# Ledger of designs, part 38: designed miniproteins, single chains, continued (2)

Each design is a single chain, and the fold is of that chain. pLDDT is the mean over its residues in the fold that is shown.

## One batch from the design tools (miniprotein)

Design m5298
Fold by ESMFold2-Fast:
Order: C-alpha cells, then sequence, then structure tokens
Structure m5298 (fold): chain A 113 residues (1-113)
C-alpha cells in the first residue's frame, strides 16, 4: 500500500531536490559553488487538492556571485525550476534538458556584474 508522505518529509525532500538541482546546474554551467543556504520552504494544497512543495536556496559561487534557485514540486505535475536574481526578478527555466537549463543559468550568472 502507498504510504502517505508527511508534510515535513515532503518539505525536506523538496529542499534536497533544490540543492541537488542547484549543484547540477551550476556544475554544468562551469561555476563552482562555495555555499548553499536554504532561504525558504513551504508545503500547501492547490485548488484541486494536490500537494505542492516549494524550496528556495541561495547559491554563493566561489567568485562571490549570489543567485537564488527556486524549485516547486507538484503532485502529478512537472518539477518547476526558477532563478531569482539579486533584483528579485524570477526567471523560469524552460526544461527541454538539464544542459539547456544550465546554459540559461550560465547566462544569468555572467550578466551579474
Amino acid sequence: APAPVPEEQLREATINLAIGIAYGLFEKAGHKIKKIEVVDSRVWLDADGRRVAEATVKVITEDGKEIYVKVRWREDGPVEVSIITKDGKEVPLTARSLDEMAEQVKKIIEEEK
């Protein structure tokens, strides 16, 4: 029988997913991560009663750039990944592949001067 996932376990799993995605994207983008900080996490029910979990992590690169990665997990839906810039602008990453997402991340990092 499928065991129900407690909200705290779903929160922690989404945080771990956000950290893993951040490492993968930044490694493919050619940028080494110095530190990742968890900034926010939440779990809620959408209008259809499906569980949604969201985590935002702050990525600090070895060259001192700061980028926020937000991951939203939705029950029966795709994982959504966004970058939040220093100005608070949210940039959704279009997901044909991790390599294409990493190229988007690379451009965002290199545009921060």
Scores: mean pLDDT 79

Design m5299
Fold by ESMFold2-Fast:
Structure m5299 (fold): chain A 95 residues (1-95)
Amino acid sequence: IHPGLWSDEELLEAAEELAEELLERHKDNPEMIELVEEFMETFKKFLEAKTKEEQEEYLEKLREIAAKIAKLEEDYRLVARLMALITELELRIKS
C-alpha cells in the first residue's frame, strides 16, 4: 500500500514496460524508435537529477517527446499510460 506516489523503481519499471510495448508495435518505424529511446534516456536523467530545476527541465523535455509519441501511437490505452507516467513525475516535483 503506497500513500499515492510511486517509487523510483516502480516508475522506471512502468516506463520500461511501456517502452518495450511501443518498440514492439513500432519496430518498423525509426522515428518512434528514436522517440522511445530519447524518452527512456530523459526519464532516467529525471530520476537521477539532484535539483528541482533539473527535474523541471527534464519533465518539459519528456512532455515534448510524449506529445510526439502520442501523434504516432493509435492505441489510446498506451497513450494514457504514457500521460500517467508524466503526471507521476509532476507530482514528485510538487511534493
Scores: mean pLDDT 83

Design m5300
Fold by ESMFold2-Fast:
Structure m5300 (fold): chain A 76 residues (1-76)
Amino acid sequence: SDEELAEVVRKLLTSLGLSEEEIEQAVARFVASVSTLPKDIRDELLARLTELVNADLSPEEKQKRLEEILEEIGDQ
């Protein structure tokens, strides 16, 4: 769901050290951009982001993977 996507992105951005205001703005923009995508694509994105949050990776590696995911989605 859009709420689950918002929560996962919020967790990722929090781990990267963004301010609360920056996180809320980024989450809102992200959810708005992906809410029009087919459910299957949103479900896949949610799974990928959830896996990234739970991965035993450095913040730098998580940021790089997040950028790759967002670039793929942003091209739509």
Scores: mean pLDDT 76

Design m5301
Fold by ESMFold2-Fast:
Structure m5301 (fold): chain A 85 residues (1-85)
Amino acid sequence: MSDEQEKKRKEELEKLLERTKVILANFEKDPSISPETLENVRLIQKALEYLLKNGDVEQAKKIAEEAEKRGMKNVAKSIKELIDL
């Protein structure tokens, strides 16, 4: 059943979102973290939130495109991989 794999993928996305929130909170407290790194983590969090709410793949894709335009190729790739999950 395809639906069971989709449920497992949603569980994995939830775990990734929780980890991303913890990373962002820690990075915001650390003045040595660059603004670019903070923005990268925020974009990943936002993409995960869209994917988890209603599977809003189009909004997640737009976030990936924004990351790519900013030169954040690894972040864009990660978001695209989350979409394809």
Scores: mean pLDDT 77

Design m5302
Fold by ESMFold2-Fast:
Structure m5302 (fold): chain A 75 residues (1-75)
Amino acid sequence: MVGARAAFAIVDADSGGALALGEDGDVVAAAYGPVLEGAAGDLGFGTVVEDGDGVLTVEGTGLDGAPVRVTVRSA
């Protein structure tokens, strides 16, 4: 498995919790919730809906399964 460098922070608007996803949508870090550890596939993963100009917009699910939209800028 080859590592890639693209970390997203998905913030649950309801609770303010966050988790970071790798480029493949795998969870690389988590802030809260019973699913804060594990594969992003079990949590729901972000789908890229917009990209360009060093900005990536991802829509996915929060820790409670609520829809979440995150804009990621190049580090």
Scores: mean pLDDT 45

Design m5303
Fold by ESMFold2-Fast:
Structure m5303 (fold): chain A 66 residues (1-66)
Amino acid sequence: MSLEEKIKKLEEKYKKKLEQGDNVGAAALLVSLGYVLAEMGKWEEAEKYFQQARELSPQLEIAPPK
């Protein structure tokens, strides 16, 4: 599976989790998207996805921003 195919699958799962109101599941999928972007050398985009994942799931190490 190419990185593009992996991104597409993760986006489909992410959309499904958002539709279900599963913010924790959606955050996990954002983390996975961040890892794929890092594999592509797009570390700035990966970092943005990791930040969004932490905002959706405050149970991750970083508390929500004020």
Scores: mean pLDDT 73

Design m5304
Fold by ESMFold2-Fast:
Structure m5304 (fold): chain A 93 residues (1-93)
Amino acid sequence: PSEEELDREIALGIVEIGLAVAANTAVRHYGVSPEAAQAMRDAGLQAAEKALDEGKSFEEIVRAAYEAMAETARRLGAPQAFVDDLEALAKRA
């Protein structure tokens, strides 16, 4: 693979792991359904991929991922405490 392609895959992989951990936490600790958690994770990944394709920094990619996951969580009726945690992760990025 090219250096640019490898950097893209590494950045996306790191975000994918973070989103998977957040989704598992939603199911295990917040009573979110596996289906809702999957939708939240997918929204975060799609936002991360879009930000990466637009040439955004790693911090901007992470922020976009958690913001999209938080917005989807809010729409699906996830507990406010979980949404607040995702918004805090986005701000910290």
Scores: mean pLDDT 84

Design m5305
Fold by ESMFold2-Fast:
Structure m5305 (fold): chain A 92 residues (1-92)
Amino acid sequence: AAPAPIEVTIRRNVDPNPSEEVLEGDAALRKGAAVAEEKYDIKVTWVGEAVDVLDLALDILELQEAVLEKAGKLEEYKEKAEEMRKELLEAV
């Protein structure tokens, strides 16, 4: 049986002058989200809110975990994903 669809909510900023790092990360996230929706049946919801580098990085990890869950590989990478989240939170 097919698992229930996975839903991910991503926050976005319409800042006319975002940093180059945020722009590059946002472009990568958009591309990843499109692939996740097309290939892994993941529903991505975009919300117009302020995005900082940490929020963007956490959204990328959340999307990656959703993809890994659909691929049946989440259990293999769960510990690594949690460690990456901890590292990101400690870097702020």
Scores: mean pLDDT 60

Design m5306
Fold by ESMFold2-Fast:
Structure m5306 (fold): chain A 88 residues (1-88)
Amino acid sequence: MEELKKAAKESAKLLREEMEKIGLTEAGETAEGMLEGMVNKGMSKEQIIEKFKQMGKSLVKAAEKLKGKEEAERVKKVVEKSIQLLEE
């Protein structure tokens, strides 16, 4: 339980910071808030990972559409790293 909360908080922070760097601060803050909400609601590790994967795909698509392929690739790498942290 403690480890999952720490991993989720770190994952949310990494994703928010990358979204801020590409100029999509509001999207990053919304994603962080949703992930924190899932953890606080007591969702299972499996449910959190599944929802995070769905959210990550949406953010990558938004980054590509609004900023470009290079920024989308950066967001994708952060999402993949965050998933690895959550699967710990």
Scores: mean pLDDT 80

Design m5307
Fold by ESMFold2-Fast:
Structure m5307 (fold): chain A 100 residues (1-100)
Amino acid sequence: SEDIELLEEAIKIVDEAIKNLTPETFRKAIDRIEELLKRAEEIGASPLVISALRGVLNDLKEALKLLEQNPDSEEAIQKARFLLETARALLVMTLHLLKK
């Protein structure tokens, strides 16, 4: 399933970002999720997949903003991690719904 492959690729991207909480890693993750979202829209993927990818993109952009505005803040790093873990949970939940 193309929908399942898109979600699995997005989960991998988010997992890589969680392992390396830097602005550079987040910019790369944003670019990769934007390419996935474009592909999803072009192939007519499920609205659930498109919605999940948009949510992840928004969370990544918010996390990047937190790190860029507060580069020396442990609190900013923890908030960025929480946003990415929330995005990952949404992707996993969406994947589970599509397998039913």
Scores: mean pLDDT 87

Design m5308
Fold by ESMFold2-Fast:
Structure m5308 (fold): chain A 87 residues (1-87)
Amino acid sequence: SSALEQAERLLAELREGKARLEERLRNGDMSVEEIQRQIQALEDLRELLEARLAAETDPAVRAVLQEIIGVLEETIARLREELARKE
């Protein structure tokens, strides 16, 4: 379905985004302020996707949304760890 295709594409984009953020963190390319803004944006997106998951009836779409939420939680945790290291 179109919804499944869109969810799978978002999952792929977020996995790539996580990899790019991890590279930027390794290179020292992110300020404390940028890390804080990224955490907030990802937390906001997670809340929207959790609401979407609660309303979703297609099991295949639900499974992909759960994977997306997992990637967001891992990315947020990684950013929080880097923020703690910079203090």
Scores: mean pLDDT 88

Design m5309
Fold by ESMFold2-Fast:
Structure m5309 (fold): chain A 95 residues (1-95)
Amino acid sequence: LREKAEKYEKQGEEYLKQGEELIAQAERDPSRQADYLAQAAGKYFEAMTHYSMASRLYYLAGDVEKQEKASKKAIEAARKYSDALARAQAARAAA
């Protein structure tokens, strides 16, 4: 359980990083801003899902501290997902 939770946590971390890189690309290329923001939203959704799974697995393993940390990261990813999705929709509407 703990080893599987750690794998999901690391995958979530990588997806979160990929989302941030796509946000940076959206800022550099206004002509593709909506595309990059939509891709970032997808990466943040993957991060949220993976951190949520890590939190659940840490709970089953009895690791409360890592469960709480993973849960907070899932909430952070969910917030970033909603923000990126809203920004992507606004960018498409403005075009």
Scores: mean pLDDT 86

Design m5310
Fold by ESMFold2-Fast:
Structure m5310 (fold): chain A 58 residues (1-58)
Amino acid sequence: SAEEKLAELLARLKADPNDAAAQRELYELRDEFPFLAALFERGYTSTPAPAALARFGR
C-alpha cells in the first residue's frame, strides 16, 4: 500500500516535478512511514522539493 503510493507519486514527479500536490503527499507519506525517508536518502529520488514544500506546507 504505502510502497504502491510511493511508486505512483514518484512516477508522477518524474513526469512533472513541479506537481506540488504530489510533492506534499510524498512528504506526508514519509512522515507517516519513516522507513521511506531512508529510501529517498539512498537516492530513490533526487527530486528537489524542500523549498517548494515549505512554501505549500499549510
Scores: mean pLDDT 63

Design m5311
Fold by ESMFold2-Fast:
Structure m5311 (fold): chain A 81 residues (1-81)
Amino acid sequence: MSPGVEEAIKKLEEAIKKAQKVIDESKDEKLKEKAQELIKKAKELIERLEKGINDKAPQEYIDEVEKLVKEAEKLEEELKK
């Protein structure tokens, strides 16, 4: 894979790991649902990146990756409250 795609996938895998921790540790059903939705979106984006991008990840995918990473960080922050 191109270097940009590999980096994007790694960031999405980290986001999935954070969301999985929320599912495992949270007692809030709404927070768990948000985490499950994020994992689904991240997995769908990983599949698109692996199959659809052969050079550098285009800016649109980088933007979507950063959005999911930020969302995962917010979910982990809510877990601590």
Scores: mean pLDDT 76

Design m5312
Fold by ESMFold2-Fast:
Parts: C-alpha cells; structure tokens; sequence
Structure m5312 (fold): chain A 75 residues (1-75)
C-alpha cells in the first residue's frame, strides 16, 4: 500500500502543476529524510511519477530535481 504522505504529496504536485520547482524541491527534501522508511509500493509510484516529470517537463530545474529524487530512490 502506498504511504499516505507519499499519496498526499503526489496529489498536491498534480494539483499545483508538474512544473512547480517549489513542490518538487519539497518532494526532494522529503525523500532525503524518508527514503529508508518508504514501502516498495511508494518507491515504485514515486519512480513512475518522477519519470513522467522528466519526460513532460520543459524546465531544466524541474528535470534536475526529478533526476536527483530518482537517484535517491535507486539507492
């Protein structure tokens, strides 16, 4: 089951827009602190979401934040 905090973050980013540097920075900071405590389902959902951002975003800052977040999840 996806962690409620992860689902809430994904919903918030989708609502505010995938181009939000602020929201992606908040996600990156969350992952830096919590990646060891995340379920495998949450990690899978986050990887799928971040991959979508890398494919769809036109902002290099957004792409870099998504890439860094994916690198944390691959550890």
Amino acid sequence: MIDPEVQNLLDAIEKEGLESVTMLRLLLEYLKKNHKNLSEESKKALREFLTKILEESKDPRVKELAKESLEILEK
Scores: mean pLDDT 77

Design m5313
Fold by ESMFold2-Fast:
Structure m5313 (fold): chain A 91 residues (1-91)
Amino acid sequence: SLADKLAPLLRNSDSPLRTYRIELRGKNVKVAVAGLQLAAIQSGGRLLSIEFVDEEHAIVTIELPEDIDVPKLVQTIADHYGVEVLSIEEI
């Protein structure tokens, strides 16, 4: 399950929060964005904004603890929903 894949990647920690801009494309982009939001909440972060560029393209700004492997977390969610990760940038 997605939860089983995410469990080793998620930590609720007192680590400083970092802000990331993530760009996703795919038919299931809305569900992938919801997955990112839940992962952020579970790790002690939060979702700051969502921009749907179109029905299959989203830009998400999130805060996550700096000890989270953000590329691996994002790719795990994207692979589960069959969406493409276009970019991940710390801002």
Scores: mean pLDDT 86

Design m5314
Fold by ESMFold2-Fast:
Structure m5314 (fold): chain A 63 residues (1-63)
Amino acid sequence: PVAEIDALIARGTSLTMQGDKLRKQGDELDKQGNTDESQRLYNESDNLYSQATRDGDRAVALI
């Protein structure tokens, strides 16, 4: 159904944007020498991207 596809795309987009924001924050912390916090943000960003990829794959499967 269109509503399910739209919801998956919207969630995937939101997760990707959140991942991008965390990645950028991680880059700034790494530049400041806060490597432990930077690495944690990178790991969280990667997890969000993985979720977005799964949502995107699922949306494509419904087309």
Scores: mean pLDDT 83

Design m5315
Fold by ESMFold2-Fast:
Structure m5315 (fold): chain A 98 residues (1-98)
Amino acid sequence: SMLEVARRLTVASIRLAGAEFELDLLRRRAAAQRASPAVRAGLDRAAALVEELRRLLKEMQAAIDAGDYDRFYALYERFQALLDELDRLLAELRARLA
């Protein structure tokens, strides 16, 4: 339904905002601790995932605006897979910066 699609987009947007906030905190911690090149490379990869997820959110909104729900669900599955990858990467970075 249109209501369910709108709800999924809202939840996706909130989850990404949370990941972006955590990435900013981890970047500040890495700078303060003079973190290793490997940790900094991980943070750069997390930033690239965030930019891809932002792009997918814009495409998902465009799909809703066009009434293309099949495209929305295909983009939503990609979004969830990349967000799960980002969540795992952020957890690894958090452990290394503990």
Scores: mean pLDDT 90

Design m5316
Fold by ESMFold2-Fast:
Parts: C-alpha cells; structure tokens; sequence
Structure m5316 (fold): chain A 94 residues (1-94)
C-alpha cells in the first residue's frame, strides 16, 4: 500500500504519522504481523524510531499535540492496547 511505502521510506515525521494512522485503521489479525515485520526489517532508522515513538505515546496515553490536529485526532482513535500490541510486534522482529 502507499501508506506502507511512505512509512518505510519517509524522513518526515508528519508523513510517517499520517501513514501510520492509515495503516493502523486497516490492520487485521491476518496482516499486522507481516506489516510489523516489514517496518522492523525494511524501515529506515528514522522511520522505525518515529513509528515506535508514536506507538509508545498512544500506548501510554500521552499527548500527540506536537503533530497536526487532524493527524493527532486520527491516531488518538487507536486504542492504547492496539498500539502496545503493534509496538511489541515491531520489537519482536528487531
């Protein structure tokens, strides 16, 4: 998907955050492990760090106010439990 390609290749935090929001709303039990593995193995160091930071913030209930309001609102709709699970999958494949 375009969102996954953007997430893997981008060096821009806003682009990564927007791509991550799109990916998270489309995650299924069937595709989440494969997506996590691709991010962990094929993502740039910046993209992986940014993705983990955003997921950790959601998992801990921290503010995303450093991001544009529209993107922050989309990410805040992701449950802390889902964010924690996806973060754990990323750590598993590193």
Amino acid sequence: SKALETLLKSTDLIDIAEALAELLVNLTEENKEEIAKKIATEGTPFSKAATKAILKAIAEGKSLKSLPEEIAEKLEKVSPEEAKEFLALLEKYE
Scores: mean pLDDT 82

Design m5317
Fold by ESMFold2-Fast:
Structure m5317 (fold): chain A 80 residues (1-80)
Amino acid sequence: MTDEEKEAILEQMKAEVRAAFTAAPSPAERARAEALLDAYLARGLAKSSPEDAPVIERFLAAYEEVREALLANLARESEE
């Protein structure tokens, strides 16, 4: 996998994470989006080589940060 291919995958993953959570979906839709993203991440990790570790670490950090921030915002929005 080239560095350009790795960068393209990271940008695609970031876009999919944002898209999954930007619509403030129902709790059931949130759970589905989380399950799909977790499955996608697990497949990426399973196919990664040791040389891909820094790229995967950057993605995991960005994914966790965005996921936690969006989930916190949705939780606050869900509170009356």
Scores: mean pLDDT 60

Design m5318
Fold by ESMFold2-Fast:
Structure m5318 (fold): chain A 72 residues (1-72)
Amino acid sequence: SIWVRPEAPARLRALFDRLVAEGASLEEIKERLSKFVAAEVKDEYREEWVRRILAAESREELAAVVEEIAAA
């Protein structure tokens, strides 16, 4: 697992869903998700997954990245 804590994947999904429900901008969602991943993913995987989040160009693309990270 890429995650430091076993509960982190579910928390990432919940964070994404909450930000979308609150009407957060794409930029706000990316900032909040990248900070979460930077804190909760092991050092060796951190840069790659933060980069993937920041590279997303739409909410739909972000949703796909969130599911990929959560399944890792």
Scores: mean pLDDT 88

Design m5319
Fold by ESMFold2-Fast:
Structure m5319 (fold): chain A 80 residues (1-80)
Amino acid sequence: MTEEELKELLKELEKALKNKDHEKAIEVLDKLLAHVPSLTPEQKKYLLEELKKIVEKYQDNLTEEVAEKLRELKEKLANA
């Protein structure tokens, strides 16, 4: 995954959360989860920091399912 693709997925996630499109948010999170093993250490740090910002910004728009996927993604990114 390129850094540009990673940024595009993060923008899609933020848009989905802003629009309360929970199905799309889960789809994007699943794509991010699938790519975690192939990310560089720099990309993992970048993704973790951006996810933290998104969660802080859109916390009131998180369903339990989306919050669970975000937690799983953060745990896999922090697995170092």
Scores: mean pLDDT 81

Design m5320
Fold by ESMFold2-Fast:
Structure m5320 (fold): chain A 95 residues (1-95)
Amino acid sequence: MEYAKKAVEYGLQGRFDEALEYAEKALAEDPSIGWPYFAIGVGYRYIGDNESAIYYFRKAAELDPSNPDPALMAAELGDEGARELIKKSSELSRK
């Protein structure tokens, strides 16, 4: 929990190395959570690597399909496949 929050915080600040370190620690505690992958995606977006950002946003959305944020971020970066992830997220969050 704590490491996943730190990873997202550093990712949003564009501190890619710290975001990656804390995401790795969070995944070591619970590899089933999507938030660390979301943090890595935010970090890649901040450094301008949109293709890597989309890849990690898709991973985050598939691990936590009830959370629309990763799929929405991937769609914002031009991932047409993210539309299906957004739809799946919406269906699960309303059930």
Scores: mean pLDDT 74

Design m5321
Fold by ESMFold2-Fast:
Structure m5321 (fold): chain A 59 residues (1-59)
Amino acid sequence: AERDGRAVGGAARAELEEAGKPEGAERTYQAAIDAARQTGSGAAASRAAEKVAREVLEA
């Protein structure tokens, strides 16, 4: 779960860094890790990362 959280969070972080939003990248990565730790689910980590990344990219 945490390993999957790091993988999905890392991918989202790279995309946000490419978009010039490093603060949002760190936030997205942390959200993925927190969701993975709290739920034990890679799917939850992916959903958390996607939600935060969308907010950052659309802002």
Scores: mean pLDDT 75

Design m5322
Fold by ESMFold2-Fast:
Structure m5322 (fold): chain A 78 residues (1-78)
Amino acid sequence: MSPEVQEATERISREAEETVRRELERGASPEEALKAASELAWQLANEEHRRRGLSAEETVAIAKEAVEAARRTVEELS
């Protein structure tokens, strides 16, 4: 994995995890929290695709990893 893809994966995963924590703190369901974090993860991955010229495969990999991080956070906090 390139350093750029790794950095983007780590940052977007962190933001997805923070979104889950914030949504759960406001009283959202685990499903709502995961949905919000997933939408953010895909949005941010697409921004990196446009900005850094990442491949479609790299963009999808970043988004999937961030969604998986969000799912783990939901399971941990629920």
Scores: mean pLDDT 84

Design m5323
Fold by ESMFold2-Fast:
Structure m5323 (fold): chain A 55 residues (1-55)
Amino acid sequence: NEQLIQQAREALKDPNLSEETRTKLLGNLLVLQDPEASNETRERATQSLKQLLSE
């Protein structure tokens, strides 16, 4: 989901992000951009990004 990836990239520009949240955002972005990732892994990464971007 290109829109979700862009939202995550914008969130990473926030200097107030905790290191924990930043690491989770980066990890999930890498999963979504990995062509070898399974559909299940990509769905989990998408759900995690949605949660992180909501709160």
Scores: mean pLDDT 78

Design m5324
Fold by ESMFold2-Fast:
Structure m5324 (fold): chain A 92 residues (1-92)
Amino acid sequence: AAAAELARLVAEAAETRDIAGALERLQALAAKHLGTDDGVLAQVGFAALALRAIEREGLPAGTPVEVDFGTADPAAAWEAALAVGRALAERA
């Protein structure tokens, strides 16, 4: 369920450019499956989508500039992705 939902959310974000909405739905999916492999997959998908949003559209005003999505620490990458997602949602 989570893998199919993740694929759909990523495709929808690419089509509609509603990255903030997609990030909110991915965050909810990760929370719903917390402590499972599906939850980890959703967190990775969120981080990847947030990184692509930054690379393509630029950082929203007020987003921390020292966000390291290249870290080997997935918890740090997840927290960085959450910060970006919140900043994007606040602007939407």
Scores: mean pLDDT 56

Design m5325
Fold by ESMFold2-Fast:
Structure m5325 (fold): chain A 56 residues (1-56)
Amino acid sequence: GAAKALAGLEAATTLAAVKAAAGELYRLGMISREGLRAVLEAKTAEEARAAALAAI
């Protein structure tokens, strides 16, 4: 659910971990393809996490 996906984003400290969490959010239908792409284009974990949260 949403709470578990958000907890995954909060636990992610690396760019790779945030990208993995965003992939799970996309599978759950919580973010769009455009939202996922924004996360994948981010260069820092903080930027990627912000993009993922904005896309939910």
Scores: mean pLDDT 80

Design m5326
Fold by ESMFold2-Fast:
Structure m5326 (fold): chain A 104 residues (1-104)
Amino acid sequence: MSREEAEKALKAWLEFQGDELGISEEDLQKLLELVLTYGSDALLFYQVGDEEAYQKALDYIESDESLTPEQKEALKLLLESMQSSSEEERRKKFLEAVEYVNKL
């Protein structure tokens, strides 16, 4: 997958989750800006169910010294949402990520 295709797919997923959960356009834009600026390659190439990619994404986020603790937590919660096989857990983690973004 090209970077542009990966960014488009990730954006579509975030918009779909936000619409289903009734997230405001303002809050969704804040989350998109965080993810596309700082979530970078780690989140773009992560696929649900790929344990190796999941661990690499976590390590990347945790080792990124340019991120605040709050930004790291938001990105980790979003990654946990993406990994969640349960719809309930996926939605819960997504909402927690949005809450952290609103504290930034």
Scores: mean pLDDT 73

Design m5327
Fold by ESMFold2-Fast:
Structure m5327 (fold): chain A 92 residues (1-92)
Amino acid sequence: MSPEELAKLIEETSKRIIDLLSTQKEDGETQIEAVRRMTKNMVYLANQGKLGLALGLWRQMVDGVISGVTDPDIQAQIRKIRDDFVQKVIES
């Protein structure tokens, strides 16, 4: 996977997570702002060719979001997004 492909995958995946978090009535705004900030940093790192660091931070962010979400349906959807992301990285 190229730096540009990873940066795009991080952005698209984070947007999907933000969309899911926006369906929550509670705490969604704080989590969304954290995801947006972290996504900008990870995209920057990926574009700098620091792919392993960008991937590590992305995994840490997603696992943190999953642990903070109380809705099991939203947790399951975010886990699927995580698994699909990892699969795309492995296949590249």
Scores: mean pLDDT 81

Design m5328
Fold by ESMFold2-Fast:
Structure m5328 (fold): chain A 61 residues (1-61)
Amino acid sequence: SSSALEQLQALYDEMRELVRRYEAGEVSEEELIARENELLAQMAAILAAHPDTPVPELRIP
């Protein structure tokens, strides 16, 4: 079973991996933006459905 927190953590990890792949030259900037927007929309939908879910902290390197 997957909780809202587990789903958010998975989406966050996918976003971090997407950025890593962009930095490695494996994805274009256009693809990065499109995929990032898709992931953010999914995260927003989960948070709207589960407002009490703790949000993973954003870390800037």
Scores: mean pLDDT 77

Design m5329
Fold by ESMFold2-Fast:
Structure m5329 (fold): chain A 83 residues (1-83)
Amino acid sequence: GAEAERAIDEAVEAMTAAGHPTLGEHARQLLRQYRAALEAGDDFTAGILEGMIRIIIGVLRVLGHDEAAEALARALEAAEAAG
C-alpha cells in the first residue's frame, strides 16, 4: 500500500541523512521482501527478514541515529500492517 511505501521511503531518507545510504538501500530491499513474504503467507521467511530489520534498528540506535532507527521501526510496522 501507499502508506507502507511512504514509510519505507522516509526510513531510507533518514538512514541516508545519517550517513548510511548503502544500509538504507539494504533496508529497503529487506522491507520489500518482508512485505512479499507476508503477502505469500510465508511466516518463516517473514520472521527471518523481521529479525534482520530489527538488527539494523539496533545498530542505528547504538550509533546514535535515533531518528533513522524510529523511521525504520515505523516502516517495519507499516509493512506488517500492509501484509
Scores: mean pLDDT 88

Design m5330
Fold by ESMFold2-Fast:
Structure m5330 (fold): chain A 65 residues (1-65)
Amino acid sequence: GTLAAFEASLREQIARGMTEEELKFIAEVAARLGATDRARVVARVAREHGMEEAARHAEELVRRL
């Protein structure tokens, strides 16, 4: 499904050196589009990779949705 493909793409991009700032931007775009499920995926994946700033930012965005 689209959500699974999104998560797989995030994990691949993190493995290729995606920064916390880029991940924050992805979360902000997801939130603006009302894609709560994608914003939650960003929060979880960021947390799993120790990206504390990106995880907190995504979690705050999810709380507003």
Scores: mean pLDDT 86

Design m5331
Fold by ESMFold2-Fast:
Structure m5331 (fold): chain A 80 residues (1-80)
Amino acid sequence: SEELKKQVEEAIKELEEFLKYAEETLDKESYEKVKKIYEETLEEVKKLVEEGKYQEALEVLKKGFEEMLDIYDEEYEKKR
């Protein structure tokens, strides 16, 4: 549906905003780890969107965001 497509677009923007936050708050090496999850997530989402599988794309985006947060927290704790 068009609504699900909009939700996918909005979720992608949320991941982009978080990635920007990570770039500003982490060192380059730590940031690249978060960015890797982001890029892998978007590659999978792109394939699902091409197949019209917007619900599955949203699930992949949610999982990818959780993985990005986990890596961010792990890398941030290394500074303590």
Scores: mean pLDDT 86

Design m5332
Fold by ESMFold2-Fast:
Structure m5332 (fold): chain A 81 residues (1-81)
Amino acid sequence: MSAEEALELGRKALADAREGAAELARAKADPNADATTYAAAALRAIGGGAGGLIAVRQGRKNGSEEAVRLGEEAMRVGGFK
């Protein structure tokens, strides 16, 4: 993938990881949250982290420090670090 594609993936991955983590925190605080709510939030956070891993690998390959930075943050937020 191109450096531009890696950067865009990193941005999307970080957004997904952050939203998933925020939804998971809300689910933990919500007495009405069921297993489906927890699963959906966790899957979103994990998906963001996985996208971050791809962004890091492609960013390193393409010399995009921004893609690497965004991907590493997505991995951290998604629980991969």
Scores: mean pLDDT 81

